# Designed miniproteins, single chains, continued (3): the designs that were tried, part 57

Each design is a single chain, and the fold is of that chain. pLDDT is the mean over its residues in the fold that is shown.

## One batch from the design tools (miniprotein)

Design m9959
Fold by ESMFold2-Fast:
Structure m9959 (fold): chain A 98 residues (1-98)
Amino acid sequence: MEEELKELLERELEKMTEEEKKALEAMEKLEELFRNTPEDVVRELSEAVRAVRLGEPDAEARLRAAAERAARANPSVSAEEILEWVNTLLEYLRKVLA
């Protein structure tokens, strides 16, 4: 099962644009962050990302606060890095879902 998924991912990577590769890398970094972060913090970050996607007022401020909290739970990662990964993924999703 894991080998089949790896072969599919390797074929897709060869066809991917630089934007798609950056989105995949951002997604992988966020998945690693979520594995190492408490569920409450992950939920808060996910809710903030949803608020940005829905264009809610103060969504950017909520996302920043959630990223800062996630960074406190992960001392090796900065809030700015988390924001970069989230924004990269959101920009890719906007292009795909437009």
Scores: mean pLDDT 77

Design m9960
Fold by ESMFold2-Fast:
Structure m9960 (fold): chain A 119 residues (1-119)
Amino acid sequence: LSPHEQGLLEWVRVLREAVEEALRLAKEAKSKEELIERLRERWLAETDPLRKTALALILTFVENSGLSLEEIIEVLETLLRVLEDPAAHRADLEALRERFKGNLDMELIIKAVEAVLNL
């Protein structure tokens, strides 16, 4: 793999780990407001630039999506499956693309997954 391809794989790995952490926090949260608070605290504490960027994308998506906590959990579960095995979950990836068309945070995550599928 080229250095660029290695960097892309590392970015998708970091996104997967951030989504996995966000999903854990969401399942433990009693409200959407509590999830946002916990994600913001985690983002503020993060010193690694890639992890901090991944957390920022997820936090901004959660804040601006208009979704309920239960809907956010469903989306994060779908996104985790896609990030873990993009080739096996192409239908889920396409459904996320259509559902969140115009959401810049989700579009950036989807573009990273699509770039890996083209390696």
Scores: mean pLDDT 90

Design m9961
Fold by ESMFold2-Fast:
Structure m9961 (fold): chain A 70 residues (1-70)
Amino acid sequence: MLKVGDVIEVTYEDGSVRRAVVTKVINGSLAIATDEETGNEIILQDTGVPGVYHVYDTKTGRQGTGRLVS
């Protein structure tokens, strides 16, 4: 289960790897994180696999896979 302050490692479709910090948990399936490098808001959606999330960057429209690292 995600908590505010959790770190997510995001792998985008182009193979780039970024870190984001969870800033808000909306419910058991949805959270908001901020990319540590760009400051962009990212939507995290539960995939049904523990610790694995679908990622959507709200500013660029880029998609990827997030994994809980802490």
Scores: mean pLDDT 82

Design m9962
Fold by ESMFold2-Fast:
Parts: sequence; structure tokens; C-alpha cells
Structure m9962 (fold): chain A 60 residues (1-60)
Amino acid sequence: SAAEVARALARARAALAAARFLKSSPETIDQAERGVRAAEAGDAAAAEAHVRLAGKLMGF
């Protein structure tokens, strides 16, 4: 749904901001960037998967 995509996009952007702020590895930043791109393409499930992996790589 549009609401799921909007939530996934907000979470992906937050994950990317956190990864950049923490100066995370290039792999962590790449996962967060992929999450943002997936959400912008309307794929909430793929976006959430990338955000979850980025979060794990950041220790969340």
C-alpha cells in the first residue's frame, strides 16, 4: 500500500542518516541506500529487508 511504502521510505531514510552519522562501513551504507531506492520504486518489502540488514550491521 502507499502507506506501507511511505513508512518504509521514512525508515530507510532514517537508517541511511544513522549509518552516515555513525560513519558505518560502506556495506552498511550501501544496504541503507538500497532500502531508500527500493522504497522510492514502491517496493516496501524490499526496503524493509534492506533497512533490517543495515540495522543489524549497525548493531540494532
Scores: mean pLDDT 87

Design m9963
Fold by ESMFold2-Fast:
Structure m9963 (fold): chain A 92 residues (1-92)
Amino acid sequence: SAEMQAWGKRLAELAEKQIREEDEALAERYREIWEKYIDKIKNKERLEEEVEKALAAGYPEAAVLISAIGEMLAELVGQGNFDLAKEIKEEV
């Protein structure tokens, strides 16, 4: 749905704010969500590669992970897997 796609954008905006506040606890929380759900994504290798490249480029972990979670939500919505997308949204 359009609402789930808008939520992905909102998660990216939250990541930018949290980096500026240097909240390392949020990076750990987002890492737990990422690790829990990544194996359920059809194109997980692409998302894993994007995360690795961003971390190697020196982007803060919380921003990288929440942006990747946003992409997971967008992919799940695009595939019609609304139940899993809703579950992930509720954990963030």
Scores: mean pLDDT 80

Design m9964
Fold by ESMFold2-Fast:
Structure m9964 (fold): chain A 106 residues (1-106)
Amino acid sequence: MEELRKEIADVARELARVFREGAEIAQKNGDEETAKRLREMAEGAEVLAKQAESATDPEEIANIARALSDLAETGAEIFEKMGYTDIAERLRELAQRLRELAEKAA
């Protein structure tokens, strides 16, 4: 369970970094709406990372991993629309890993 929490938190922080980088790109391109959305998603991922580190209930850990998976899938759609297909594919891979971690927690 401790290793599972750490892995979920590590993936969440990677999502936050990717979303922050995407927000900078969107901001430089004048897409303030997408930049704001990606910043909010990065903040959400950071909150979920902290929750994963302190979670003791397996169902709570599973729910955090599922929430992060949904966030990663939403991010993939945004990056694909921005033309960053490689980043979108990486986010889909992270979403799949998070689903697997959720199943292990439950």
Scores: mean pLDDT 87

Design m9965
Fold by ESMFold2-Fast:
Structure m9965 (fold): chain A 74 residues (1-74)
Amino acid sequence: SYVPTKEELEAAIKAMEKTDPELAKKWREILESEDDPVKITDKMGEATIEYYESKGDLELAELLRRIREQELKE
């Protein structure tokens, strides 16, 4: 599986700041607290699922959880 670089994760956070600044802030905090790109990516995925669940978008949260489970099995 492709693992993003920290520079690519930074670019993703900047893109998200334009559409959802609260989610981008959570991603930034994860990027700053963790050194392993794999762990950063996993934590960002979980934070995204939790964020959409907190906003009441349960269908999107379930879809994202299923996508993450498929990626972890490969």
Scores: mean pLDDT 77

Design m9966
Fold by ESMFold2-Fast:
Structure m9966 (fold): chain A 69 residues (1-69)
Amino acid sequence: MTIPAGTTLLVGHGPGDVSAVQVLDSPDPVASTGLVRTSDLWARSEVVRSRPGFSVVRLTEDLEMTRLE
C-alpha cells in the first residue's frame, strides 16, 4: 500500500534491506504497521528523532509499504 508524504513513522530493525515501521501519525488512513525497503525509506524521509535502536522519521514523498495486518 502507499503511505502518503507527511506521515510520521517509527523505524525499527528489519532483516536485510527491509525495515519494520509503525505509523505514528498520517494525513490519510493507513495500516498501523508494515515493512518498507530501507533504501526507499531513507531516500523519501527526513529524520525527526534518533534513539538507540530506532528512529522517528517524516516522509517527504509517498512510500510503498507491505502491511503486516
Scores: mean pLDDT 75

Design m9967
Fold by ESMFold2-Fast:
Structure m9967 (fold): chain A 86 residues (1-86)
Amino acid sequence: MLEELIKQTKSKDEEVRIEAVKQLGELARSGDLELSERAVKELAKLSKDKNKKVAETAIEELKKISEDENVDEEIRKKAKEALKSL
């Protein structure tokens, strides 16, 4: 599922790309720490995307992750670090 979402972030359809970024954000806030860490890493890359809407969506998802008290503290920390590197 993560690999399929990463593939969809490279779609020619901007709306498909944006939806995949949002789904990566949901996956990053899941209870699976390994998937969450990988999803945050992909969102960090997407926050620097050449498409402004994709980049802005990824930044918003990273912000949601960093502020979500139900998300693991280390995952929230990684999201905050990604935002600071912008």
Scores: mean pLDDT 85

Design m9968
Fold by ESMFold2-Fast:
Structure m9968 (fold): chain A 67 residues (1-67)
Amino acid sequence: SELRAEVERLAAELGTTPEGVLAATARAQGISLAEFRERLAKASPEEQRELLERAVEVGRAMVAAAR
C-alpha cells in the first residue's frame, strides 16, 4: 500500500513507529488507537484510504512541527 509506505517513511523521519503515527492520528480525531485500528480493520478500501490519508497528513504536520 502506497499510503502505508508513506506512514512508515514519516514514522522513520520522526524517529517513531508507524503505530506512533496512527496513535497521533487517533488523538487528533479524539479517539483511542484501539478504536482507530478497529475502524481501519472494518473499513472498505475507500474508507481505509481516507483513514490512511489522515495518518499521512498528521505525520507530515508532526514533521513540520519538529523542524
Scores: mean pLDDT 85

Design m9969
Fold by ESMFold2-Fast:
Structure m9969 (fold): chain A 80 residues (1-80)
Amino acid sequence: SMEDVEEAIALLSKPKLDEAEQLRLAELIKRHPEEIARALLEKFPRGEILGRLASLLTHSIPEVAEAARLLVETIERLLA
């Protein structure tokens, strides 16, 4: 839903996320990877998106790292 996409963008716009917010973001990305990727590309410069996703890609919680990887792969596919 658009509400889920807006929640994901709000979370990705925060300078820091707690563990519950990181897990919620991972859940949202898994449900709506393409919609979230499109919204990020419309709202933020590519460099800012990559910077925000870098910390999530190396996250200690596998579900968070997997969701971030899915989002990066989705963004790259949309830009191809």
Scores: mean pLDDT 82

Design m9970
Fold by ESMFold2-Fast:
Structure m9970 (fold): chain A 78 residues (1-78)
Amino acid sequence: VPAVALSPETEERVRKLAIEAGKAIMDGNLEEAIKKFQEAVDLLVEAARAQGHPETVEALRRYGEEGIAQLKAIAEEK
């Protein structure tokens, strides 16, 4: 898979969204967790697209789809 170089600004935003998603999971707010996780994935996808890495865009989208599916499965189980 081609490497994606993230700007410090994009990396910081992704990190903040990941922290917020983790907090939402701990608070039992899976809807917010999914929303924050999706926002982080969207930022990574746009960065990869801007760099001309279509394989990385596809890999990131699959990662996002799998992560959201897992979060939804956890919500349905509990």
Scores: mean pLDDT 76

Design m9971
Fold by ESMFold2-Fast:
Structure m9971 (fold): chain A 100 residues (1-100)
Amino acid sequence: MKEKAKKLADEIIKILEEAGYDVSRAREVANKLIEANATPELIARQIIFDAAEEKELSDETREKIANVLAKYTGLSKEEAQALVDEAVREGKIRRELKEK
């Protein structure tokens, strides 16, 4: 469990870093969730939410993250994409609230 969760987090963080996101907080949060035995899905949701709160995620970045989720979880590509899109939506709402 923990090893798969760590690999999932590392791959998502790398995708975000390559897309120009600040991943310092994402690394810290992911490590805390992994130590707490959080599910890979919960870890992914939190990382994606925090990134989307900072700025908009491109469709390409969302698809890359969804592929990583499907690879390390039992989710289909469609289910993984839905999870990514939901976390992005929630992060965007939080970002808009901060800019008021």
Scores: mean pLDDT 81

Design m9972
Fold by ESMFold2-Fast:
Structure m9972 (fold): chain A 56 residues (1-56)
Amino acid sequence: SMIDEAIAEMEKLADELGLSPLQREYLLAVARGDLTRANELRKKIIQETLKKLEEE
């Protein structure tokens, strides 16, 4: 289906950009319309990013 193709394309893009597994899960959740999961993953991504910046 077109939506499965779009999801596969997003996974390729995530790999090309070197996104973490967590960031990939977020993009897939958004693509699927799972807003609850997307919101939870978004918070986790922000926390992880801030933690890395603090430890730099």
Scores: mean pLDDT 78

Design m9973
Fold by ESMFold2-Fast:
Structure m9973 (fold): chain A 85 residues (1-85)
Amino acid sequence: SHLDELLELALKHASPEQKKEIEKLRKQVDENNEKAGEYDKLAEKLRDTDPEKARAYLMESAEYTMQAMLNVAKILAIASEVLKK
């Protein structure tokens, strides 16, 4: 993706400490997105048979999605600082 190209460019110019932080945050984004996807699938399975539990799973998915978005924002802040210098 275009974002991955931007991140690869930032990693080439980042300090060792910034590279480690970006890599750590990228892993956390992937983990949170995977968890969100798991809860979305659970919600879809229960939509017609247990709509209350399906809603609870959608809320869990939303929280993991929010955490992934916050981690992406942190990555972009670091990448922006690297690339502006």
Scores: mean pLDDT 87

Design m9974
Fold by ESMFold2-Fast:
Structure m9974 (fold): chain A 67 residues (1-67)
Amino acid sequence: AAEEAKEKVERILKGTLEILEKLGVDVSDIEVKVEASEADGVLTVTVTIKNKKTGEEVVLSGSVPLE
């Protein structure tokens, strides 16, 4: 579950960056990290987006119970 969730999120983010490049946005200074973990029947996904030029960082985290 964690491995598959990480792959799906990474694919979505790559697609988003490609769309932004097509719109003329320079994404060369954007760093994206995706982490996924399972503990106690809960899947947690954390996405960190950092602008290396400005040092600004956005962190998104979500957790979902596994069945």
Scores: mean pLDDT 75

Design m9975
Fold by ESMFold2-Fast:
Structure m9975 (fold): chain A 109 residues (1-109)
Amino acid sequence: MKASEIEVYKATPELQERIRAALEAAGIPVLEVKAYLFKPRLFDEPREVLFTTPRGERALVLMEPIPELDATLVVMVIGPADTSEEDLRRAARLALEIAKEHIDEFVPA
C-alpha cells in the first residue's frame, strides 16, 4: 500500500485524556497514550510492537483491524523505563477497548 493512499485519523485530545484517566483509575498510569485510525485496513490480524523511545521510555503499540470500517485501529502507550511488559500490555489493551467504543471521536490527522 502506498503511504499517499492511506487516510489517517487521530483521537481527539479529549478522548486521549479520557483513556489516560481510565488507565490511571485501573492502576496502570502511563506517561502518554495515542490512538490512530488508518484507512484502508492495513492487515487482517492483530499486531503488537514493543520498543524503547529515544528518551529510554517503554512503548507498546497494538494494532487491530476493524473490518466493518475497512480500517486499522492503532493504540500506543508509553510508560517509564521501568514499566513491565505485562503492565504495558494491560494498559494498551484497555486503551484499545475504549478507543473502539469512541471511533466517532477520531478526526483527520
Scores: mean pLDDT 81

Design m9976
Fold by ESMFold2-Fast:
Formats: sequence, C-alpha cells, structure tokens
Structure m9976 (fold): chain A 98 residues (1-98)
Amino acid sequence: SRIEELLRQGRIVEAARLFLEELEAAGKLSEEERKALEEAIRILEEFDAKKAAGQPLSPEELKRVAEAMAIIAEIAERHGYTSLANVARAMVDVLTSQ
C-alpha cells in the first residue's frame, strides 16, 4: 500500500491525505467524517509548515496536533486502515507524554 510506504518514511500527513482521497473516491466517508479529516489534516499541514520554517510549536499547538492525530486514528480504525490508526495513535502518546 502507498499509505504504508508513506508511513514507513515518516510521512504521516501525506499518508492521511491519501487516506482521505481513497475514501472519498470510494464513497465511504460521511460528510461529518470528511470535514473532521480535512480539518485534522489542515492542522497537521499548518504546523508542519511552521516547523519547517524553524518556528517552535507552543504546548497549545502540540495539543492541537495530538487532537488532530487522534481524529485521524479514530476514522482510520473505523475504516480498517489499521497501520495509519496505529501510527497516529503512537504520535498522540508521544505528543501527550510531556
């Protein structure tokens, strides 16, 4: 799976985006799930851009990243994307361990 390849490379935001695209193409997402996933991915993309610009994330921003990862994990698990769900859940644990 291309999603599993992206996850092995640590490219979780790209893996989540491809996950959204695959579920939309298959007609498997509710409107509520689509909006939740799109917002979660948007948050991750925004903070990845901030990190790439050398700007540190605040504790509040790290909490928002953890919440976005939790949403991705829940929806991925619900649709049988176990690898993505497990990686996103592991990121929540890392981000909330401070």
Scores: mean pLDDT 85

Design m9977
Fold by ESMFold2-Fast:
Structure m9977 (fold): chain A 85 residues (1-85)
Amino acid sequence: MDINRESYELVEKAYQQARDTAERLRRLGGSQEDIDRVEQMARDLQQIGDYIRENINMDPIVARRIAGTAVAHAQGTINLAERAL
């Protein structure tokens, strides 16, 4: 059983949300700056999720902290881009 599954699934969910937001911004005429920022956030989230998934010895408290911080930062970036629409 992967003890860090909840943490990397949380990051994966944020990754999907960031991807959906970038697509919506392109469709609705969001700025290229906002699209690029959200796309960069999606790439960062993918790397963080993979890092947690691949690091089998990671302390679950550390994994949750990394995931929580990444998701909070992603949510802020997404909210700013959505408000600009």
Scores: mean pLDDT 85

Design m9978
Fold by ESMFold2-Fast:
Structure m9978 (fold): chain A 89 residues (1-89)
Amino acid sequence: MKGIEYAKKGIEEAEKGNGREGGEYALKGGMEALKQSKTVESITSAIGGVLGGIGGLIDYELGNEKEAAESAKGGGEAALKGAKLAAES
């Protein structure tokens, strides 16, 4: 379950304040969830993971470390929801 594993790592790293690593894992989790998604809810959650991951990476590069970690956490949570829904469908 790659999407679930990446999403959990994204949340864990974001909670440590590692917005870059958290964002990378949230993006990967969202992309893996999207590949396996068959429902609108799963697709929407997976896209949320991708966008949150990208947002975290952008905020990190701009020096917004707090916002990067917050975006990565939100992205990881969305990716986790999408991956769980994809696994159930």
Scores: mean pLDDT 85

Design m9979
Fold by ESMFold2-Fast:
Structure m9979 (fold): chain A 98 residues (1-98)
Amino acid sequence: SSAETVKKLVEEALKKAEGMSLEERRKLIEEHNLSEEEFLAAAIRGLVLKRGLKAAEADARFEEIRAELEADEELALLAATMVLLFEELMEKKKKELA
């Protein structure tokens, strides 16, 4: 049940991120004041979540994922934006259950 909840929130966050323009995504990232390292970490996490990779698979493919994100700025921006939206949805859900 918790895994199904996470999957639904990832799908909702991805749909919201995809509905945003490149300019709106950049603005959201700027509002969070992420460093270059924090942005890349968020983008990696976002792509892992989007692709439904398990921890062991993500670890094994870390360098591949990083290289893909470094080569595709729009993909990195989408993935990082999705993670920020997902974290907001998770926080909201956690407060509703408290």
Scores: mean pLDDT 83

Design m9980
Fold by ESMFold2-Fast:
Structure m9980 (fold): chain A 90 residues (1-90)
Amino acid sequence: STPETDKFIEKYKKAPKKVRSKINVLIDLIIAAIRGEPEEVIDDYIERMKKLGVPDELAEKLREVAYRLREKVTQEDFDEIKKIFEEILK
């Protein structure tokens, strides 16, 4: 593990159940996007994140990133995902 990964794990462990649920859905969303699941599946994950209390602006940024990941995985998109993880965990 990297020091950054260790910090993420500690924040996740200490986070309230609702925050951990947001992170779990985000992980499932990214896996679905990388697997090339249909846009309807991606949209369902985004709506689940909104229902869990993720702000609409952040959820829509996630939708754009997920749509790009379905076509091609890039470092820039992973960097954006990392920022979104950090925003949810704060």
Scores: mean pLDDT 83

Design m9981
Fold by ESMFold2-Fast:
Structure m9981 (fold): chain A 60 residues (1-60)
Amino acid sequence: MTDEQIEEAVEILKKEGKNPSDEALERIAELTGLTVQQIREIIENLPLEDFPLALRELSV
């Protein structure tokens, strides 16, 4: 997984906010290699500013 893929995923999350569409969640899952469920848990439990770090930690 590249830094560019994580940056794109973060941009999608910032655009969609705390209630992203299913399409956006699927796109983030493709970019990060995480499941839609894991992404929902990140959104639910973390502020948007912490998403880049959370996505990097879970994608290793």
Scores: mean pLDDT 75

Design m9982
Fold by ESMFold2-Fast:
Structure m9982 (fold): chain A 91 residues (1-91)
Amino acid sequence: SDADMDRLIDDVARAMDIMDRVPVPQHTRDNFNRDYAAFLANPSRDTAFRVDVTAGVIQLHAAVQKVTGGSYTVDDDAVAKRKKQIRKQLA
């Protein structure tokens, strides 16, 4: 549904914001970037599922950073801008 697509795009955009501001292992970033590229090239249930999983792993790094004394807070304006960019790439 459109609502499910909006949720996926929001999760992906949040993961991108996190990768800019939270220390995330290189292999985790590489996995997300590969899955995101695959999703843009061929939007399907399988490619959506893969990028959703790797975005979730990145969001977990932000949650762990917060509970271990970090100060990450989501930047809603940056996320909104990334969501518009993702929608344009999918169009």
Scores: mean pLDDT 86

Design m9983
Fold by ESMFold2-Fast:
Structure m9983 (fold): chain A 67 residues (1-67)
Amino acid sequence: LTPAQRERIVDRIMRETGLSREQAEELLDEILSNLPLTREQVEELAEKYGMSLEFVERIGTEVVALS
């Protein structure tokens, strides 16, 4: 990801979920480190950050498309 792409995704995570910048950046880094995400990893991230499975899958798909 370019810095601009990363900032856009982080901003969207914060806006859609209410997570802090630190939490949004941590989530994005965990997604980036584990691509392609397994079902188990999607479930773990959704539980850890308090968001829907669908949202985590959507971000993962966007990140893959940009990588």
Scores: mean pLDDT 83

Design m9984
Fold by ESMFold2-Fast:
Structure m9984 (fold): chain A 56 residues (1-56)
Amino acid sequence: GGKYLNADLALQGKYSELDPSSPYLNESIAIIEDLYNQGVLSKGKRDEIVAALKQA
């Protein structure tokens, strides 16, 4: 379940609430990449969120 929780928190800008122990880093990043590929996120916002997920 954690892949959707971290992706959703990051989309809300709640980077301090990200779970750093989550085993679903790659799946959370894939959700953000998919939203970028659909045109929902700008490149800058996608890069920011992906960096936050990797630093959690």
Scores: mean pLDDT 77

Design m9985
Fold by ESMFold2-Fast:
Structure m9985 (fold): chain A 63 residues (1-63)
Amino acid sequence: DKVIDYIKKNPDKKFKVTITMGSSDGGSQGKANETKLKLSEFDNVEVTFKEVRYGFDVSVEEL
């Protein structure tokens, strides 16, 4: 996961991660939960959820 690797390489920085998940897509919900669990191991990350009809996306912003 490119986002997780990017955060791991920059432990001295703070990040905001937006997880976009489709309310009608069980696969995207599973991926969103997996990503949230991985991100919960980091103390330098703020996680925000955004709901859409279909799709899955993860965006990272350096603070």
Scores: mean pLDDT 76

Design m9986
Fold by ESMFold2-Fast:
Structure m9986 (fold): chain A 81 residues (1-81)
Amino acid sequence: SVKVVEIRYLATVRLVMATPEQARKAVLELLERVSEAAYIGSDGNTATVAIGSSKREELLEAIDFLASLADEAEVLEEREY
């Protein structure tokens, strides 16, 4: 029996004073911890990352991890499916 892991929690996070390279490195590290992570894009001194997990606790830990890598992390959107 193959257990399908469904993404139940999604967050889009903007990182302040983060480079595209820093955001891409963060995505690679997050993929070891959450079901899905993607670099969405950058604008000026900000970078946006999307995170998906089947567990809310893993999503919150991923947001805390992103906040530790940037001057500030802002949650732009959070969804539960």
Scores: mean pLDDT 77

Design m9987
Fold by ESMFold2-Fast:
Formats: C-alpha cells, sequence, structure tokens
Structure m9987 (fold): chain A 82 residues (1-82)
C-alpha cells in the first residue's frame, strides 16, 4: 500500500517541511532525499539509510506514536550532521 511521511526539520536555524508518498520505502526515501537536497541540505548515507528504515517502519505501523519517534530520531540525526 501507499506509505506517506511528513518531516519538520530544523537545520542551521531554518525550519523545513518535506512530505512524500510512495509504494515502497525506497521510493518514499528517494523523494524525501531529493526534496532535502533541493533545499540545500546535505544528505549523508546515514541519513538516507535512516529515511529508508523509517519508511519501512511506517509500512508496518503508521500510528501517531511511531511517527513522533521517527520525527524525533531524524531531527537528532540531522542536527548532529549539520
Amino acid sequence: GMISMELTLTVNGKTYKVSASGETPEELAEKLVKQLEAEGIKVSEELKKALINAARTLSTDDSPAVRRVIQHELSKLVQKES
């Protein structure tokens, strides 16, 4: 089925909202990576893998609690890499 994700990320004091949907975790992650790179955000291999893993998790459990955990972990990773 369709997987969707919306992320709110803060990088160097600027807030970005990105959203995508895809039939596979890989497709969803690729769309999110392209949006982040278009905004000038450098996407590491660690962040790419984290996005794919987040999309896989959402394909199994898309509850608000899981979405909050994903948002928090991806935000921490982006801040560490910025």
Scores: mean pLDDT 81

Design m9988
Fold by ESMFold2-Fast:
Structure m9988 (fold): chain A 77 residues (1-77)
Amino acid sequence: MLQKALEAFQRAIEALDKGDIEGALEALTEGRGYAMAAGDWETKRAADEGILAARKGDLEGARKAAEEAVKRLEESL
């Protein structure tokens, strides 16, 4: 599940780079779900921050949160 969370957050970063806010929110929500299923509450928290930032139009904040989630997962895999 953590590998799928990593892939989802990487897709979120790609969507944000393209200005695809809908795709970013979908990928962040998917990654959040995998983090929750794995019991990784710190990565789930980063996903929550990314979702909130994206909904507010803060694309830089959303990207930063997604990058934090990726870093946490890479250190855990």
Scores: mean pLDDT 83

Design m9989
Fold by ESMFold2-Fast:
Structure m9989 (fold): chain A 82 residues (1-82)
Amino acid sequence: DEEFRELARELVRRLSGLPPELAFPDEDPEESLELLARILKLAFEGKSAEEISEELGVPKQTVSLILQQAVVLGLLPASVLS
C-alpha cells in the first residue's frame, strides 16, 4: 500500500548509490518500488527475512540487505532483524 511505497521511496532516496543487488533490471521503477514496499510491509508485520524471501521469491541475502539498510536509516525498527 502507499505507506510502504513511501518508505521504499525514502530508502532509495537516502541510498545515494543503490547496491547492484537492489537493482531489478527487468522491471520498471514502479515495479521495483512495489517489490521493496512489499518487503518492508512483511518485515513490519513480523515476518523474518527467510519468510519474506520464500514468499516473494527474492534471495534472502537481498531481503536481509534491504532490511538492514532500512533499519540503519531509521525507516524500520531493529526488531525486524530478528
Scores: mean pLDDT 70

Design m9990
Fold by ESMFold2-Fast:
Structure m9990 (fold): chain A 70 residues (1-70)
Amino acid sequence: MDPIAEEDKELLAESAKRIYELWKEGKATPEQIIAAGYVARQVPEAVKKAGLTDEQIEELIAEADRLIAA
């Protein structure tokens, strides 16, 4: 996969955090969760700075992997 550009890391991390919140509200699509999980896997420190905990990042990645396998 193409690496995430440095300039986009903060924007993508904020988006991943928002998708995590939408997922917990039952409002996120599978495609959004998969995209957010990809971001969390590639730039976990940026996503943590955006406000997710290590546990929340692991949950998001696990759900994205589950959806890809389905």
Scores: mean pLDDT 82

Design m9991
Fold by ESMFold2-Fast:
Structure m9991 (fold): chain A 58 residues (1-58)
Amino acid sequence: GPGGEGARRGGEEALALGDRATALAAIHESQKLIATSTDPGDIEGAREAIRLAEEALA
């Protein structure tokens, strides 16, 4: 197809990859925090971060 479709797809792919990388990093960081933290507030915050990141990946 003509260049308009390519430009739109490229932008969407770049955003999706950036958002995916951020979401995966947030999940990993939150899992590590849950595994190592003894503070209930930190664990709760990490659980919410995982939930939001999973929504971003869906």
Scores: mean pLDDT 70

Design m9992
Fold by ESMFold2-Fast:
Structure m9992 (fold): chain A 79 residues (1-79)
Amino acid sequence: LKEKLKEAILKVLEEEVPELPKEKQEEIANRAATLVASGKASAGEAAEYVYRELVRLGVPIEKAARAGEKIKKALEEIL
């Protein structure tokens, strides 16, 4: 489950924020996937975590919000 969630999140990050370093995309995807897989966060809460991290890293709010919505949808389809 965790790997499937991680791959789904990573795919969205690669498509929406390709300017972010690969290592950082993988770090964010791994953290968000772990939170959902461990039952500590819902799909929406994990998407909100990703949104906040992207904004903190300087990604424009509109782009971060789009990435967050796509991640939420992808996670809900897996769960």
Scores: mean pLDDT 82

Design m9993
Fold by ESMFold2-Fast:
Structure m9993 (fold): chain A 85 residues (1-85)
Amino acid sequence: SSSDHQQALNEVQLIRLSLLDLVRKYMPYLSEEDQKKVLELYKEGLKLTDEAVDKIQNNEPVSTIQKIIDKAREVYDKMLEIIKS
């Protein structure tokens, strides 16, 4: 439904902001090795959010979009684990 697509779009936008917040807030305080890992995950997260936006704009099934959103959330969680370590 259009409301499900709007909810998915809002969720993707929040994930993008959350990914950026982690980078801005914590990147300067990480080791060089952890900075590289977090940057690689950040790039992956952005690609997934861009893919989700494209699928939303093309009116693809919500189930397909949700799988990409779930992957983006997993990337966020991986970034957070590195930051907290």
Scores: mean pLDDT 90

